# Designed miniproteins, single chains, part 81

Each design is a single chain, and the fold is of that chain. pLDDT is the mean over its residues in the fold that is shown.

## One batch from the design tools (miniprotein)

Design m2805
Fold by ESMFold2-Fast:
Structure m2805 (fold): chain A 82 residues (1-82)
Amino acid sequence: MVEEIIKRLKEAAENSDEDTRGLIENAIKLVKEAVENREKDPFAAEEILGVMDLIAAVLKVTGGDQEAADLIREAAREIEKM
């Protein structure tokens, strides 16, 4: 459930440094926008999913937050199934 993933991402952001928190907060915003666009504009939703994957890759490569990166990817997969 995407709502539960957003809650876990918020908890990760609260426990992160400023730079990692900014990335997670941006990812949360994108998750919400992707959900809203799945019915209104599926093409825009796919573009947003691509940006979410880039944020997840940055979090993983920089060692900022591995759990947040995995949660963002899980959210993207759930949105694709909607």
Scores: mean pLDDT 82

Design m2806
Fold by ESMFold2-Fast:
Structure m2806 (fold): chain A 66 residues (1-66)
Amino acid sequence: SSSFEKLLEKAEELLSTLDPDSPEAERLRREIERAKEAMKTSKVPEGVELRLIGAIEDVRLAVRKA
């Protein structure tokens, strides 16, 4: 569980560095909210973790190449 919690922390830190009106911030915000909802259950679905990882990587690639 600590690895997922650290991933969520990294996502929230990344979101704080983005323009809140950007499409990248909107996507990352949606996946963070999805992850927080999943944490309310006894087991986080693997798909939720993978989607959050993908959103973080896509944001980093988009920001780096822009």
Scores: mean pLDDT 77

Design m2807
Fold by ESMFold2-Fast:
Structure m2807 (fold): chain A 70 residues (1-70)
Amino acid sequence: SLRDQGDQLAKQGQEARDKGDNATAAQLYRQASELYRQAGDDQSALDNLAAAYDLQGDTQKAQQLYQQSQ
């Protein structure tokens, strides 16, 4: 399913982040966010998009997206 694909990409994003590859992690989180959005999981979509913005240094946008997910 789209949600399962999103979960897989989010996990790969976390693994990239754990290795210090923030650029790859951000890309994977953005891809996961899009799949979650298509699956109708708005909370997971916003959370993953926020994580991507945080990793790219856009803290203000990340905070806004986290606020929307809650």
Scores: mean pLDDT 87

Design m2808
Fold by ESMFold2-Fast:
Structure m2808 (fold): chain A 67 residues (1-67)
Amino acid sequence: SREDEIRRRTLKVLEEKQKESDQLKEEGKTEKARQISVEATGYALRVVGALIDGDLEEAERLVEEAE
C-alpha cells in the first residue's frame, strides 16, 4: 500500500540519520550526535502524525524533503 511505501522510505531516512549519529559518537562528538537524534525523532513524529490524519500527500512530501 502507499502507507507501507511511505513507512519503508521513512525507516530508510531514519537508518541513515542513525548511522550518522553513531559515527559522530565514535568520534566523541556526543552533542552533535544528540542533535541528529532529536531531529530524527521530530521528523518521525511529523510523518506518523500525517499518516494518522490520513494525509498521504503530506506524509509523502515530508519523506521527499528528507531524502
Scores: mean pLDDT 86

Design m2809
Fold by ESMFold2-Fast:
Structure m2809 (fold): chain A 81 residues (1-81)
Amino acid sequence: SAEEEVRKMVEGLREYAKTLPPEVAEKVLETAERLEEAIRRGDLEEAIRIARETAKELQSVDPAAYTLLAILAQELERLRR
C-alpha cells in the first residue's frame, strides 16, 4: 500500500542517516520523527511541507538526502486524497 511505501521510505531515511556526518544525521533523523508524527496525526499536508522544506535545505548539503526526501514528498502527494 501507499502507506507501507511511505513508512518504508521514512525508515530508509533513518538508515541513511547512519552514514552521514553528525550534524546532517541529526537533521535527517529530526525530519524523520516530524514526518512520522504528522503522518500519525493524518496531517499529510504538513508531512508534505516538512519533506519539501527539508529537501530544499539539504539540496546543496547532501544530494542523496535531497533525492530521498523529494521522492517521499511525491509519494505523500499521491497518498493525499
Scores: mean pLDDT 85

Design m2810
Fold by ESMFold2-Fast:
Structure m2810 (fold): chain A 55 residues (1-55)
Amino acid sequence: SEEDEIRFEILEMFFKEESPEEVYERLKKRVGEETARKAQIVNESMLEIKKKRKG
């Protein structure tokens, strides 16, 4: 599904350690600006959680 594609893109970008801005730019072309902004926020949240878990 389109939602699964979005989740996969977010996960891939997160593991590549792309910046939230790069996540936004890449997804904007695929799923539109509004959804890309939401994905950027999710990526930022996941990065914060990852930092806490690795500490």
Scores: mean pLDDT 70

Design m2811
Fold by ESMFold2-Fast:
Structure m2811 (fold): chain A 68 residues (1-68)
Amino acid sequence: SSSSIEEIKQSLSTMSKEDQLNVARFLLDKYKVPEDEKQKILKELENSKTPEEMADIVAKTLRKIEKS
């Protein structure tokens, strides 16, 4: 099965803020993001104003990780 960042973003945008934080934490762990980086990203997500803004932050983070 193909899991694309775009599909993840679309799925996340329909979720509550709490559910998006849980999914983001799982994805950051899956991609082995360092603890300091993970904490910064989680703070940015917590400070976002809408589910769509949160989904955008997660998608951008995943694209950055993929290119690293």
Scores: mean pLDDT 77

Design m2812
Fold by ESMFold2-Fast:
Structure m2812 (fold): chain A 62 residues (1-62)
Amino acid sequence: MPDPRVPVTEAAGAALLAVALQVNIEYNLPQEHIETDRRAIEAAIEELERRGLSTDYVRRAL
């Protein structure tokens, strides 16, 4: 059964970062912005994984 206690706020945060990265790529913003967003997403993924939460949806969005 899926764990209903997976924190919605952490999942929402990671999803928002993935959307921000996609927007920056789509608009061809400077590489520095794309790199900053990638690092922020990587840090969020590492933090979620450290807490034992699933990051599959974020990894698939990248």
Scores: mean pLDDT 62

Design m2813
Fold by ESMFold2-Fast:
Structure m2813 (fold): chain A 82 residues (1-82)
Amino acid sequence: SLADEIIEKAKKYFNLTDEELEELKERVQRAIDIAKNGSEEERARFAYELVQRMFGSVRDRIIASAALTALARAELERREKE
C-alpha cells in the first residue's frame, strides 16, 4: 500500500521509462522492508547509500528521493504504532 502510493506519485510527477520504474519499485520496496524489519544500523546504512546516489545522475536522484521518502514514511508509521 505505501509502496504503491509512492510509486503512483512518482509516475505522475516524472516521465519514467519501464526500466526506471522497475528500479524505483525495487528501491521503494527495499526501503519499506528495511524500515519495518531492519535494525537502526541497517536503516542508517541504506539511507547513506541512497544519499550517495543524490550525487549521481538525474535518474539516480529521482530513485533515491523516492526511496528516502518511502523509508521516512515507513519509519513514521512504525513509530505511530509505538
Scores: mean pLDDT 78

Design m2814
Fold by ESMFold2-Fast:
Structure m2814 (fold): chain A 78 residues (1-78)
Amino acid sequence: AEDTAAFVQSVFKSFGVELPQGKSQQIAIFLQQLKELEADISSPETQNLIKNKLKELGLDPNNQNIIDAVVLAYQLLQ
């Protein structure tokens, strides 16, 4: 989780978004859960899960840079 959180923070920074460590850790855990579920990142259902998680974390679910950062981080996670 910690190493994945650092990775998530790095991806978000590449999109111009600075995440506190606590929020990057929560996103890292969420992305690992999506990987375990073999979630299709392009599906409307998965996109709704992403937006809901962003809202829970106090992030803007309508910020396309944040959404793109989540999608890229998910795609790059092994």
Scores: mean pLDDT 82

Design m2815
Fold by ESMFold2-Fast:
Structure m2815 (fold): chain A 85 residues (1-85)
Amino acid sequence: SSSALEEARKELEELLAEARRLVEEMLAQFPDDASVRTLAAVALAELERLEREAPSMSLQELREAIRAVKRFIEFLRERLAELRA
């Protein structure tokens, strides 16, 4: 339904913003870490691609993207915790 599609787009938008925030936080706290800089460059490019493609995604594609971004956020949180240890 249109409502389900709109809800999925909104959820993806919020998740993309959170992933971007975590990547930017990692870069700000560890600017000289080569692994962080490489991860950030690749991650930001992919997040920007998803933001551009989201308006044309089907409900299935949105749900797949939501699952992928949720897993990536978990990975970023774990990596940030390790860097701070």
Scores: mean pLDDT 89

Design m2816
Fold by ESMFold2-Fast:
Structure m2816 (fold): chain A 80 residues (1-80)
Amino acid sequence: GREKAREIIKKIAEEMKEKGSLKVADELVEKYGELAAAGVASNSSGTGVGLFLRTWLDDPEAAKSISEMIEIGEEKLEKE
């Protein structure tokens, strides 16, 4: 469900922050995390969601980071 997707995305966001690969301001991380959780819960392609987010954010790096979170989240959700 969406709640489990949120937990997965939150953990992935924390891991990406530790690695320095999350190129997003903290205030936007919650909004992007919610969109990423929605993507994982709907089995949406990270690429498809990334293209949509690029229009919203005007930031390709942020869109790429969210796409990566969705891809990793989908993989973890399917294995659980």
Scores: mean pLDDT 60

Design m2817
Fold by ESMFold2-Fast:
Structure m2817 (fold): chain A 89 residues (1-89)
Amino acid sequence: SEEEKRYQEALDRLVEILEKKYGPEVAELFRKGIEALRNGDEEAFDKIYAELEKLSPEAAQVLRAIRILKEKSGKTLVEALEEVIDMLE
């Protein structure tokens, strides 16, 4: 679907930005964190967030910002990803 394409494009773009800035291990954990948010898996998200925070507190704050935009601001996950990309570029 168009929504699935938009999600995948936004996720891949943000992961590429984070890989360039923080390295591939951080980018892989970040991707898993977004997937946990997409699936509503709070337990998986919390575990991934804790590991990401140990590896890169800065990347963990990006993940947290996306969660807040989705949960507190009523934005879709795609809209939250796109907003954070705009802030980082």
Scores: mean pLDDT 87

Design m2818
Fold by ESMFold2-Fast:
Structure m2818 (fold): chain A 66 residues (1-66)
Amino acid sequence: MATHQGTATHTLAFGPDRSVVSTGDVAPIDLPEAKTTNKVTIKVKGSGGVATVTADVTLDLVDVDL
């Protein structure tokens, strides 16, 4: 298929209470009505009592996340 997509990566940091306490390096994950979002991949890394979540968002060429 002739399909293209854009990828956006955001990183979140969690505290010991499992709540997002550090998002300074992460622009607010755009929560639009991106109904054409084709795929969202969330990767979770744990280190001791801290977990970082990296989300990869893939959109259609017709859908602009930004």
Scores: mean pLDDT 41

Design m2819
Fold by ESMFold2-Fast:
Structure m2819 (fold): chain A 75 residues (1-75)
Amino acid sequence: LLDKIEEIMAKAVEILDEKGIDSSLSTEERNRAMLEAVLEVLGADEETRKEMLELLEKGDSIGLGEKIKELVEKL
């Protein structure tokens, strides 16, 4: 599981770099961009992306982490 998460995070960082996301953005904007990139790597559909963004907006870091694990395990 951790190996898959690391691979996904590496690919997400590449997506952020390609889009020019850097330290000039706020922490909140970078966190959102990172989540969007992770979901893109996972091939998440629009409905799943909306659910994950809602979890981020609620500050439910535990729920967000559990949902990411579920998506990674399905790969």
Scores: mean pLDDT 74

Design m2820
Fold by ESMFold2-Fast:
Structure m2820 (fold): chain A 80 residues (1-80)
Amino acid sequence: SQEESIEFVERVIELLRAAAEYYRSQGKLELAKVYEEAAKKYEELLEKVKADPSMTFEEVIKELEEIAKETYEKIAKIEA
């Protein structure tokens, strides 16, 4: 459902923000920024989902996966 999709995305945003705060507290500013930017992109997706109730679960998951992939690739380059 749209409500379930919204709740899921909100939980992911909370986790990403928590990660950003954690890494900032550890002095890992580059990692903190990556997590902050990921959270912002998920927030933009959340607003898009709220604005368009006809958006399918498959479309939401696809956009989530694309953001996650970009985030993962950025983290991998920093941790290399």
Scores: mean pLDDT 83

Design m2821
Fold by ESMFold2-Fast:
Structure m2821 (fold): chain A 97 residues (1-97)
Amino acid sequence: IEEIQKEIEEVEKRLDELAAEVVARAQALADQGLVSQDEVDLLQKHVDRRAYGSVASLALEIAEKTGDEEMRRLAEEIYELLQRLNELRRKLAQLKK
């Protein structure tokens, strides 16, 4: 149980780091005129809410629109970690019953 809780904390910390990298990359793309400031502001709102699925979805949309490989990589890594987080939370919920 403690091992699962620690792994959840590590995954959530990594998700926070990736979400911050997505916002920073989106801001760099906005500074180049490739995305709107409204899109960056929306990403920041999703990050503030810890809505990682929404962060990944918008990051992937930006990657498809701009062709930015780094944004695509970040979005894919967030999706993989979200799947892992959902698995860990499911296992923890089963152990608490």
Scores: mean pLDDT 84

Design m2822
Fold by ESMFold2-Fast:
Structure m2822 (fold): chain A 68 residues (1-68)
Amino acid sequence: PTLLRARSLENPTREAIIELLSEKEAVVTDLETGNTYKAKIVEKLDENTLVLELLESGTKITFEILEK
């Protein structure tokens, strides 16, 4: 599994750890709350930008990758 540190572009105060499980599946850990969310990888916009959809809410979040 690949671990990434990332920031939400919709809310730049929110940082997360993203665990890439596959090309389509990820787990997002919110660093403010410690809560963990299952997510689908919707799109890779570039080498440092991922669009994820949280499975429970259907919310799409665009993440900027800070560390790989």
Scores: mean pLDDT 83

Design m2823
Fold by ESMFold2-Fast:
Structure m2823 (fold): chain A 76 residues (1-76)
Amino acid sequence: SLSDRVIALGDELTDAAARGAPRSELLKLTTRLLRAVRELNPDMPREEWVELIRLVLRSMGASDEEIDRVVDEVLA
């Protein structure tokens, strides 16, 4: 199920972060997780998703360019 995928991606992201995975891998896993979470929350407006994605990626130290790419990928 989509919920099972969110749990699996969350676990994969946590494990990757714990083992010191490259930032590019962490961003890819975070993007997949955010997309799966969005699919579970279809009623949330696009502008609220943009702000949530920006908040999460900024907490990871992502650049504005990286944030814009993830926003486009998640909200496609």
Scores: mean pLDDT 83

Design m2824
Fold by ESMFold2-Fast:
Structure m2824 (fold): chain A 82 residues (1-82)
Amino acid sequence: DEYIGAAEQALGALDSMAEEAKGEAGKVAEEAAKRVAEKLEQGDGRGGLEAALEGFKQLAKVGKGGVKEAAEQGREELEKKL
């Protein structure tokens, strides 16, 4: 399923952001990654993408510099796929 593959890619990006970001942004990325992983465990590719999109939107709000830019890029890419 293309949605599952896209959600797996988004999960990888969120995991990377969680390692790179500090404080609040890091926690937001970690929580978003957990939600995406839970949806993927259920076989819910669309739900995984929706969780990732919500995570990227929150990261764009609380992140700074490169993390914010990467979150905005991820949001834009997921909006094209949904």
Scores: mean pLDDT 82

Design m2825
Fold by ESMFold2-Fast:
Structure m2825 (fold): chain A 66 residues (1-66)
Amino acid sequence: MDAERQKYSDLGAQAGRDVGIAEAKKKGLPDAEVEKMAKDFAERGGKVGGNVLDGKEYAREIAAER
C-alpha cells in the first residue's frame, strides 16, 4: 500500500535531513550550504525509504559514501 511506502519515505527524508544538517554543521559549512545539504540528504533518504529501507541506515550510508 502506497501509504506504508510514504511512511518509510517520510522517515527516510526526515533521517536524511537530520544527518545532512549534522554533517554540514560538523564541516563548518555556511547556513545556506547547511540547508542545501539537508535538502539533498532528505530527498535521497526519502526515495530510498520509499523502497522499504530504514531511512536512518540509508542516511548514514549516503553520508559515508560522499
Scores: mean pLDDT 70

Design m2826
Fold by ESMFold2-Fast:
Structure m2826 (fold): chain A 80 residues (1-80)
Amino acid sequence: MIEIDPEKSVEEIERELARQIFLLVAEAMDKAWKERLKNPDLSEEEFKELMDKYFKEAQEKIDTLRAEAERVIAERERRS
C-alpha cells in the first residue's frame, strides 16, 4: 500500500513522494520490458501500446499518491 507518513515534515513528505513516483515509473518500465521479453515477436506499435498502458496505470497511481500527499500536507497546515 502506498503510504505517506503524516508525522514527517513537508520536505520529507515531498521527498518520499518523489521516491515513490520514481519506483512507480520504474515498475511500469519493468512490466513493459518483461512483456517484450516474453513476446519477442511483438511489433514496435504493440510495444508502444504496452508502454502507454503501463505508464497510464502508473500515472493513475501517481495522481492518487499526489492527492494523498496534498491532503496530508493540508491537514497538517489546518491543524497547526
Scores: mean pLDDT 77

Design m2827
Fold by ESMFold2-Fast:
Structure m2827 (fold): chain A 79 residues (1-79)
Amino acid sequence: GSTAEVNKAIGLLLAAIGNLLELESFPSVSKEQLDQIKSLMSQAVEALREGNLSEAIRLAEEALALANSILSELEESLS
């Protein structure tokens, strides 16, 4: 796979990790929501391990999108 695709997948996973850590700081975020993000991230890491870069990017984007969606709802609720 290309270095650019590997870097994209890693960048998305790092962003998802950052948002996951932020979400874990909010007591209103359910364990089930956190577990969904963690599951997608684990699948993305496994896809990277297997060399399936397109799948890794897709799963990492899904994890980040889910984390961003929950964070946005929390920010709206707190504002």
Scores: mean pLDDT 84

Design m2828
Fold by ESMFold2-Fast:
Structure m2828 (fold): chain A 82 residues (1-82)
Amino acid sequence: MEERRRKAGEEMLERFREAAKGTVEEQLKQGEEYGQLAKEDPETRKVYEAAAQGFYQKAVNPDMDPEELVEQVERLLRGLVA
């Protein structure tokens, strides 16, 4: 189970980094997708909710540094897999 959380977190971080460089429309779509995933799996819920919030926040504030959002999600992942 812990290995599955680590894999889900790593995949999510990779997708988050790529999508954070995209357009506002793409970021909103990713936020909706991760928000839906958070409802489906309670074990990864907090990680996906944080990702969805990050995408929405970046979409509303395009000047926000994508790396700061990645760091926020990384900190949350470390807390969940510790």
Scores: mean pLDDT 65

Design m2829
Fold by ESMFold2-Fast:
Structure m2829 (fold): chain A 69 residues (1-69)
Amino acid sequence: SSAQERQYMMELFLLIAESSEVFINGQQQIRRMEKDGAPQSQIDAVREQTDAQLDKIHQQIDQKMKEAQ
């Protein structure tokens, strides 16, 4: 139904918005750390954490897309 399609699109949009926010926040944090001369190991840890969060959201998007068929 059109109502079910709208619900699906909204849920997908929210996951995409969450992914964008995680990416932007991660990049801003890394840039601040680089400017402040933080150790590379700490910058790498933030990058790994951001990538792990993005992978989780991408898995949720993939699952939702499979359910929609």
Scores: mean pLDDT 87

Design m2830
Fold by ESMFold2-Fast:
Structure m2830 (fold): chain A 90 residues (1-90)
Amino acid sequence: MLPSEEETRALAVELRVAVDISLLKAGKPVDVDDAIRTIEEAIASGDPAVLRGAIKLAELLLSRPDLTPEQKKRIQEVLERARDALAAAE
């Protein structure tokens, strides 16, 4: 059976989250705007496993010393939204 479009989108988001987490742990560059979009897609998926990954990604992003105050605020806001979405899903 072919996966549904929703299942395919959730898997794609999960993969992007995992890649970004791996890049951040390796000290490699990750675009903040792209990572925030990935976290927002994880929130839209409502999948608890994808949301847990997105929360971890947001926490790792916040550990970066090169963030602007505006970037830090945006990441913190999306992290709170991801945590709320996970709490609602479980």
Scores: mean pLDDT 81

Design m2831
Fold by ESMFold2-Fast:
Parts: C-alpha cells; sequence; structure tokens
Structure m2831 (fold): chain A 89 residues (1-89)
C-alpha cells in the first residue's frame, strides 16, 4: 500500500527533485530524501503528511553528480518503499 515516487524537473538554473510518499490506507506518511551533491556530505530532508508527504530539493546548474534516494514510510505500520536515482552532467 506504500508507494514512493521521484519527480525530476529541469529548470533554467538547476534541477528540482520531488520525493513523494503515498498510501492507500490514509495513514500518516513520512518521506525522507537523501541527496548527495558532488563530493559533499549527504543531506537528508524529511516531511510528514496525512496519506501523502513530499519533500523537494533544487540542485544547482553547476553540479557534476547528484545522487537522490527517496524513502516512503507508513508511520503506523512501518511499511516502507525506496528508490535511488543518479544524475551526471
Amino acid sequence: SVTVSLSVKELPDGIKFTGTATTSSGSTMKVTMTVKLDDQEPVTLTSEGSAVALVTFEAPKNAKSIQVDPKASDVETGESASKSVSVNF
């Protein structure tokens, strides 16, 4: 019942990533999205929402490598789903 999705949108000045966590049960969802930009330390973004939770990250146009790992978790059941996406310029 838990689904994670990652949306990628190219912008004039960079790339926007949106991680979304959804459930058919209506439970509280938690989304965590870990972003590693070039050789920098990974950053983790977290949000919670009723049935749907989302986080966004905008990477700068001059980034050479971007790794994005979104994870959806159902707060009540502990059910989870995850994805991994790599972008190289």
Scores: mean pLDDT 82

Design m2832
Fold by ESMFold2-Fast:
Structure m2832 (fold): chain A 89 residues (1-89)
Amino acid sequence: MSEMEEALERFRALFRELAAGLSDKELEELKKNFAEYFKINFKDEETAERILAAKTVDEFIAILEEALKNDLEALEILIHIIENALELL
């Protein structure tokens, strides 16, 4: 697999694990925070709107993967943040 494909698979697994530990309210707050992040830092209002419209964790993951599929550095940073969050749970 490519480095990007390996990172995306690791991201999917870790994000699903993180989401499984969150309440519906915490998951909605996480969606809001990610939407704001993409809107402000990437000026990507389309991705922000898609995140807010996502009805399932799988839809949320798919949107994030599409947004990050060409940015390995940003994806690796998110993976490390999720790994650290899981270690604190």
Scores: mean pLDDT 79

Design m2833
Fold by ESMFold2-Fast:
Structure m2833 (fold): chain A 109 residues (1-109)
Amino acid sequence: SHMKELLEIRKKALEELLAFAKEPEVAELIRRLHEAIRAARSPEELAERWAEIAGLEAPESLTPTQRKQLEIARLLIEGIVAELQGELEKAKELIEEAEERFLKYIAEL
């Protein structure tokens, strides 16, 4: 399935962005987001897991780098959710924004 292949590609990109989620000092929100992404086996399951953590405020203890990673992850997840809901134009815009921010993030490392 094209959607299943797309989900696996997106999951790998998000896992790389959230590598710091494995560090002891990483904020609980980033850890929960990373675990939700890893655990999802389908786009539908990712949407359900995202709904459980959407609306949680980012901890003030996050570094600027961790905040950028979290915002990129949120945009990409929202894009995937929009695709599942048939909102293809919205999904395209959100995913393109996430990819642009990711490329800028990598360039600033």
Scores: mean pLDDT 72

Design m2834
Fold by ESMFold2-Fast:
Structure m2834 (fold): chain A 94 residues (1-94)
Amino acid sequence: MVSLEEIRAIAEEQKRELGERFGREEELARFSPMALMLAAQRLAAEATHDPATVEALMAALIAHLGLSEAEVAEAEAAIPLIEELAREEEERLK
């Protein structure tokens, strides 16, 4: 079964890859791996689902992972950075 420890390890690896790809290590250092992962998941959900479905999915994910209010707030603060990185990646592909 997928444990919280395995999910945190995946989040840490994703943060490492973002640093290597984009070179924004100082901005990335401001956020935990879980916060960056949660911000990315929210943006992905918003691209494919209506707002009510997004909020339900995010609430379920937060509850499943046992995240604190502080971790959720950190993830919300990370959203602008993840949006910028997504735009940089899209510009490279086009």
Scores: mean pLDDT 78

Design m2835
Fold by ESMFold2-Fast:
Structure m2835 (fold): chain A 55 residues (1-55)
Amino acid sequence: MSLREALQGAAEGLRADPSRGTARTVAGHLERDYGVRLDASSAEATLAQVEALLA
């Protein structure tokens, strides 16, 4: 899976389940597998960062 595909999946997952738990899970996956560190303090903050990386 490419980073762009992982970011698209993360954005869709956060829109479907806007919880802190989902934000921490997707941020952890992106950091571990792609080296992308995100602020996972809220689903909104994490989603905004993922959308910015997709732009």
Scores: mean pLDDT 82

Design m2836
Fold by ESMFold2-Fast:
Structure m2836 (fold): chain A 90 residues (1-90)
Amino acid sequence: SLTVSDVEALSEHIIRASWSGAPPPGAVSYRVVARDENGNIVGEGLAPVSSTTGYAAGLLAPGTYSVVVEAIDADGNVVGRSAPVKVEVK
């Protein structure tokens, strides 16, 4: 199963996520998605399926955000999703 092991705000523009677990069958990429406390997407980024680290890039005000990593197939479908992990931006 896809598990996010670490999430860190590197700046007001970039959140880094690290994960573990085998890619779901058919996955060709990962997408890192950062949402604010209201559920709005404020940052996102893509990573190769061979990667265990990715970045969500956006404009981040200070606050608490929720990060999810999604596994995406060749047709753009979500075939796996992590539990959300909270991160604080200062």
Scores: mean pLDDT 83

Design m2837
Fold by ESMFold2-Fast:
Formats: structure tokens, sequence, C-alpha cells
Structure m2837 (fold): chain A 78 residues (1-78)
């Protein structure tokens, strides 16, 4: 739920940890990440898709920190 994603992000020790928790709780972020991966998008494009999905499901989250966390997550996967 949106509230669970926001709470998980608030408790995270880093933006990357917050994004990992939010992705697990956000169907939109998971769907966008899966679709981006299927299209062979770059790590930066995948990071933007994940950030957009998280922010769509949990608009109360700080956009700058979500985008930074998504970039770090994408780098760890590539």
Amino acid sequence: SDEEAVEAFRKAKSPAEGVIAAVQLSPEARDLANEAGKKGLTAEEVAQAVADGILRSAPGLPEDLVREGAKELAKAMG
C-alpha cells in the first residue's frame, strides 16, 4: 500500500534501501521495471521507470531521494 511504501522509505538508512523496500510494496514500480527490462532499456532509463512507478504509488515520498536510490539500485543490477 502507499502508506507501507512511505513508512518503509522513512525507516530506510539509505535512498537505495528505501527504493528496494518501496519496489517490494509497489505494483506500479515492479510493472514499470519489468517492462523497461523487456524493452532492453539502459540502466538510466530503468532507474527513471522505477522512480516514476514508486512516486506514482507513493506521491508523499521525496522525489530527489527516490531518483537517487533508483540510480544506485540500477547500477547494482548492471
Scores: mean pLDDT 72

Design m2838
Fold by ESMFold2-Fast:
Structure m2838 (fold): chain A 91 residues (1-91)
Amino acid sequence: SVTVDGKEYSDEVVKYILKALFALHLGDYETALYWLEKAIELEPDDPRIYEVAAQLLALAGRKDEALKILDKGLEKFPDNVSLKRLKEALE
């Protein structure tokens, strides 16, 4: 596992997020979405992965894709404060 900003993540999730981050840096949004979706598939019951994925997409200017990921996360975690706050900030 890897700790980032006091949050612990599996090594596999971190690898997929780093691949997504590299793709975002290149402007390859399709590849970035692929790896972020793979990270969510690995840990579908961890709301933090949805939060990180949406935050990275929002920072890259991909707000519509970020909102779609937040909506998926909120369907699973309807009372998650971080996901609700991030959605409010993007709307």
Scores: mean pLDDT 83

Design m2839
Fold by ESMFold2-Fast:
Structure m2839 (fold): chain A 81 residues (1-81)
Amino acid sequence: MPSPVEKFEKAVEELLELAEEIVKTEKDPARARSQLAGLRQLAERDAAIILSETEDEEEKRKIEEILKKFLEQLDAMEAKI
């Protein structure tokens, strides 16, 4: 089975691909921002669930770092809208 870190990394990669598609295809800036906000909420919710299932402190730290990096990338994408 994948580790909690690997599971969250894969989820974040899929959300980033969706964010890139939104920025490319959505021509309405307000709709694009709303959709990106939805991806932010999904990532934060997934992180909370995985963190609640994770017992290892090092894995928790890595999950938190992955979330922080994802949110920073999402903010950078939103700034381009």
Scores: mean pLDDT 84

Design m2840
Fold by ESMFold2-Fast:
Structure m2840 (fold): chain A 86 residues (1-86)
Amino acid sequence: AEEELKKFEEELKKLLEEAKRLVEAAVAQGNRDVAVQLLRLYRGLIKDLATRKLNETTDPKVREKIEELLAKVEEELERLEAEVRA
C-alpha cells in the first residue's frame, strides 16, 4: 500500500539523517576510522530494512520504488564517505 511505502521512505530518511549526524560528530572529534565504521553499519541497516520490505511485497511497482529509494540513499552515503576520506 502507498501508506506502507511512505513509512518505509520515512524510516530510510531517518536512518540517513542519523548516519550523517553521527559521522559528522565522529569527524569533528578526529575519529575518521569511527566515521567510516558508522557509514558501513548504517549502509547495512538500510540494506536490511529494504530487504525486509522487499520480502513483504509481491507488487512489482512497490518493489521498483523500494529499489529506487535504496539506490538514491546509497548514492548519498557514498558521497558522505568520499567527504570523510577527503
Scores: mean pLDDT 83

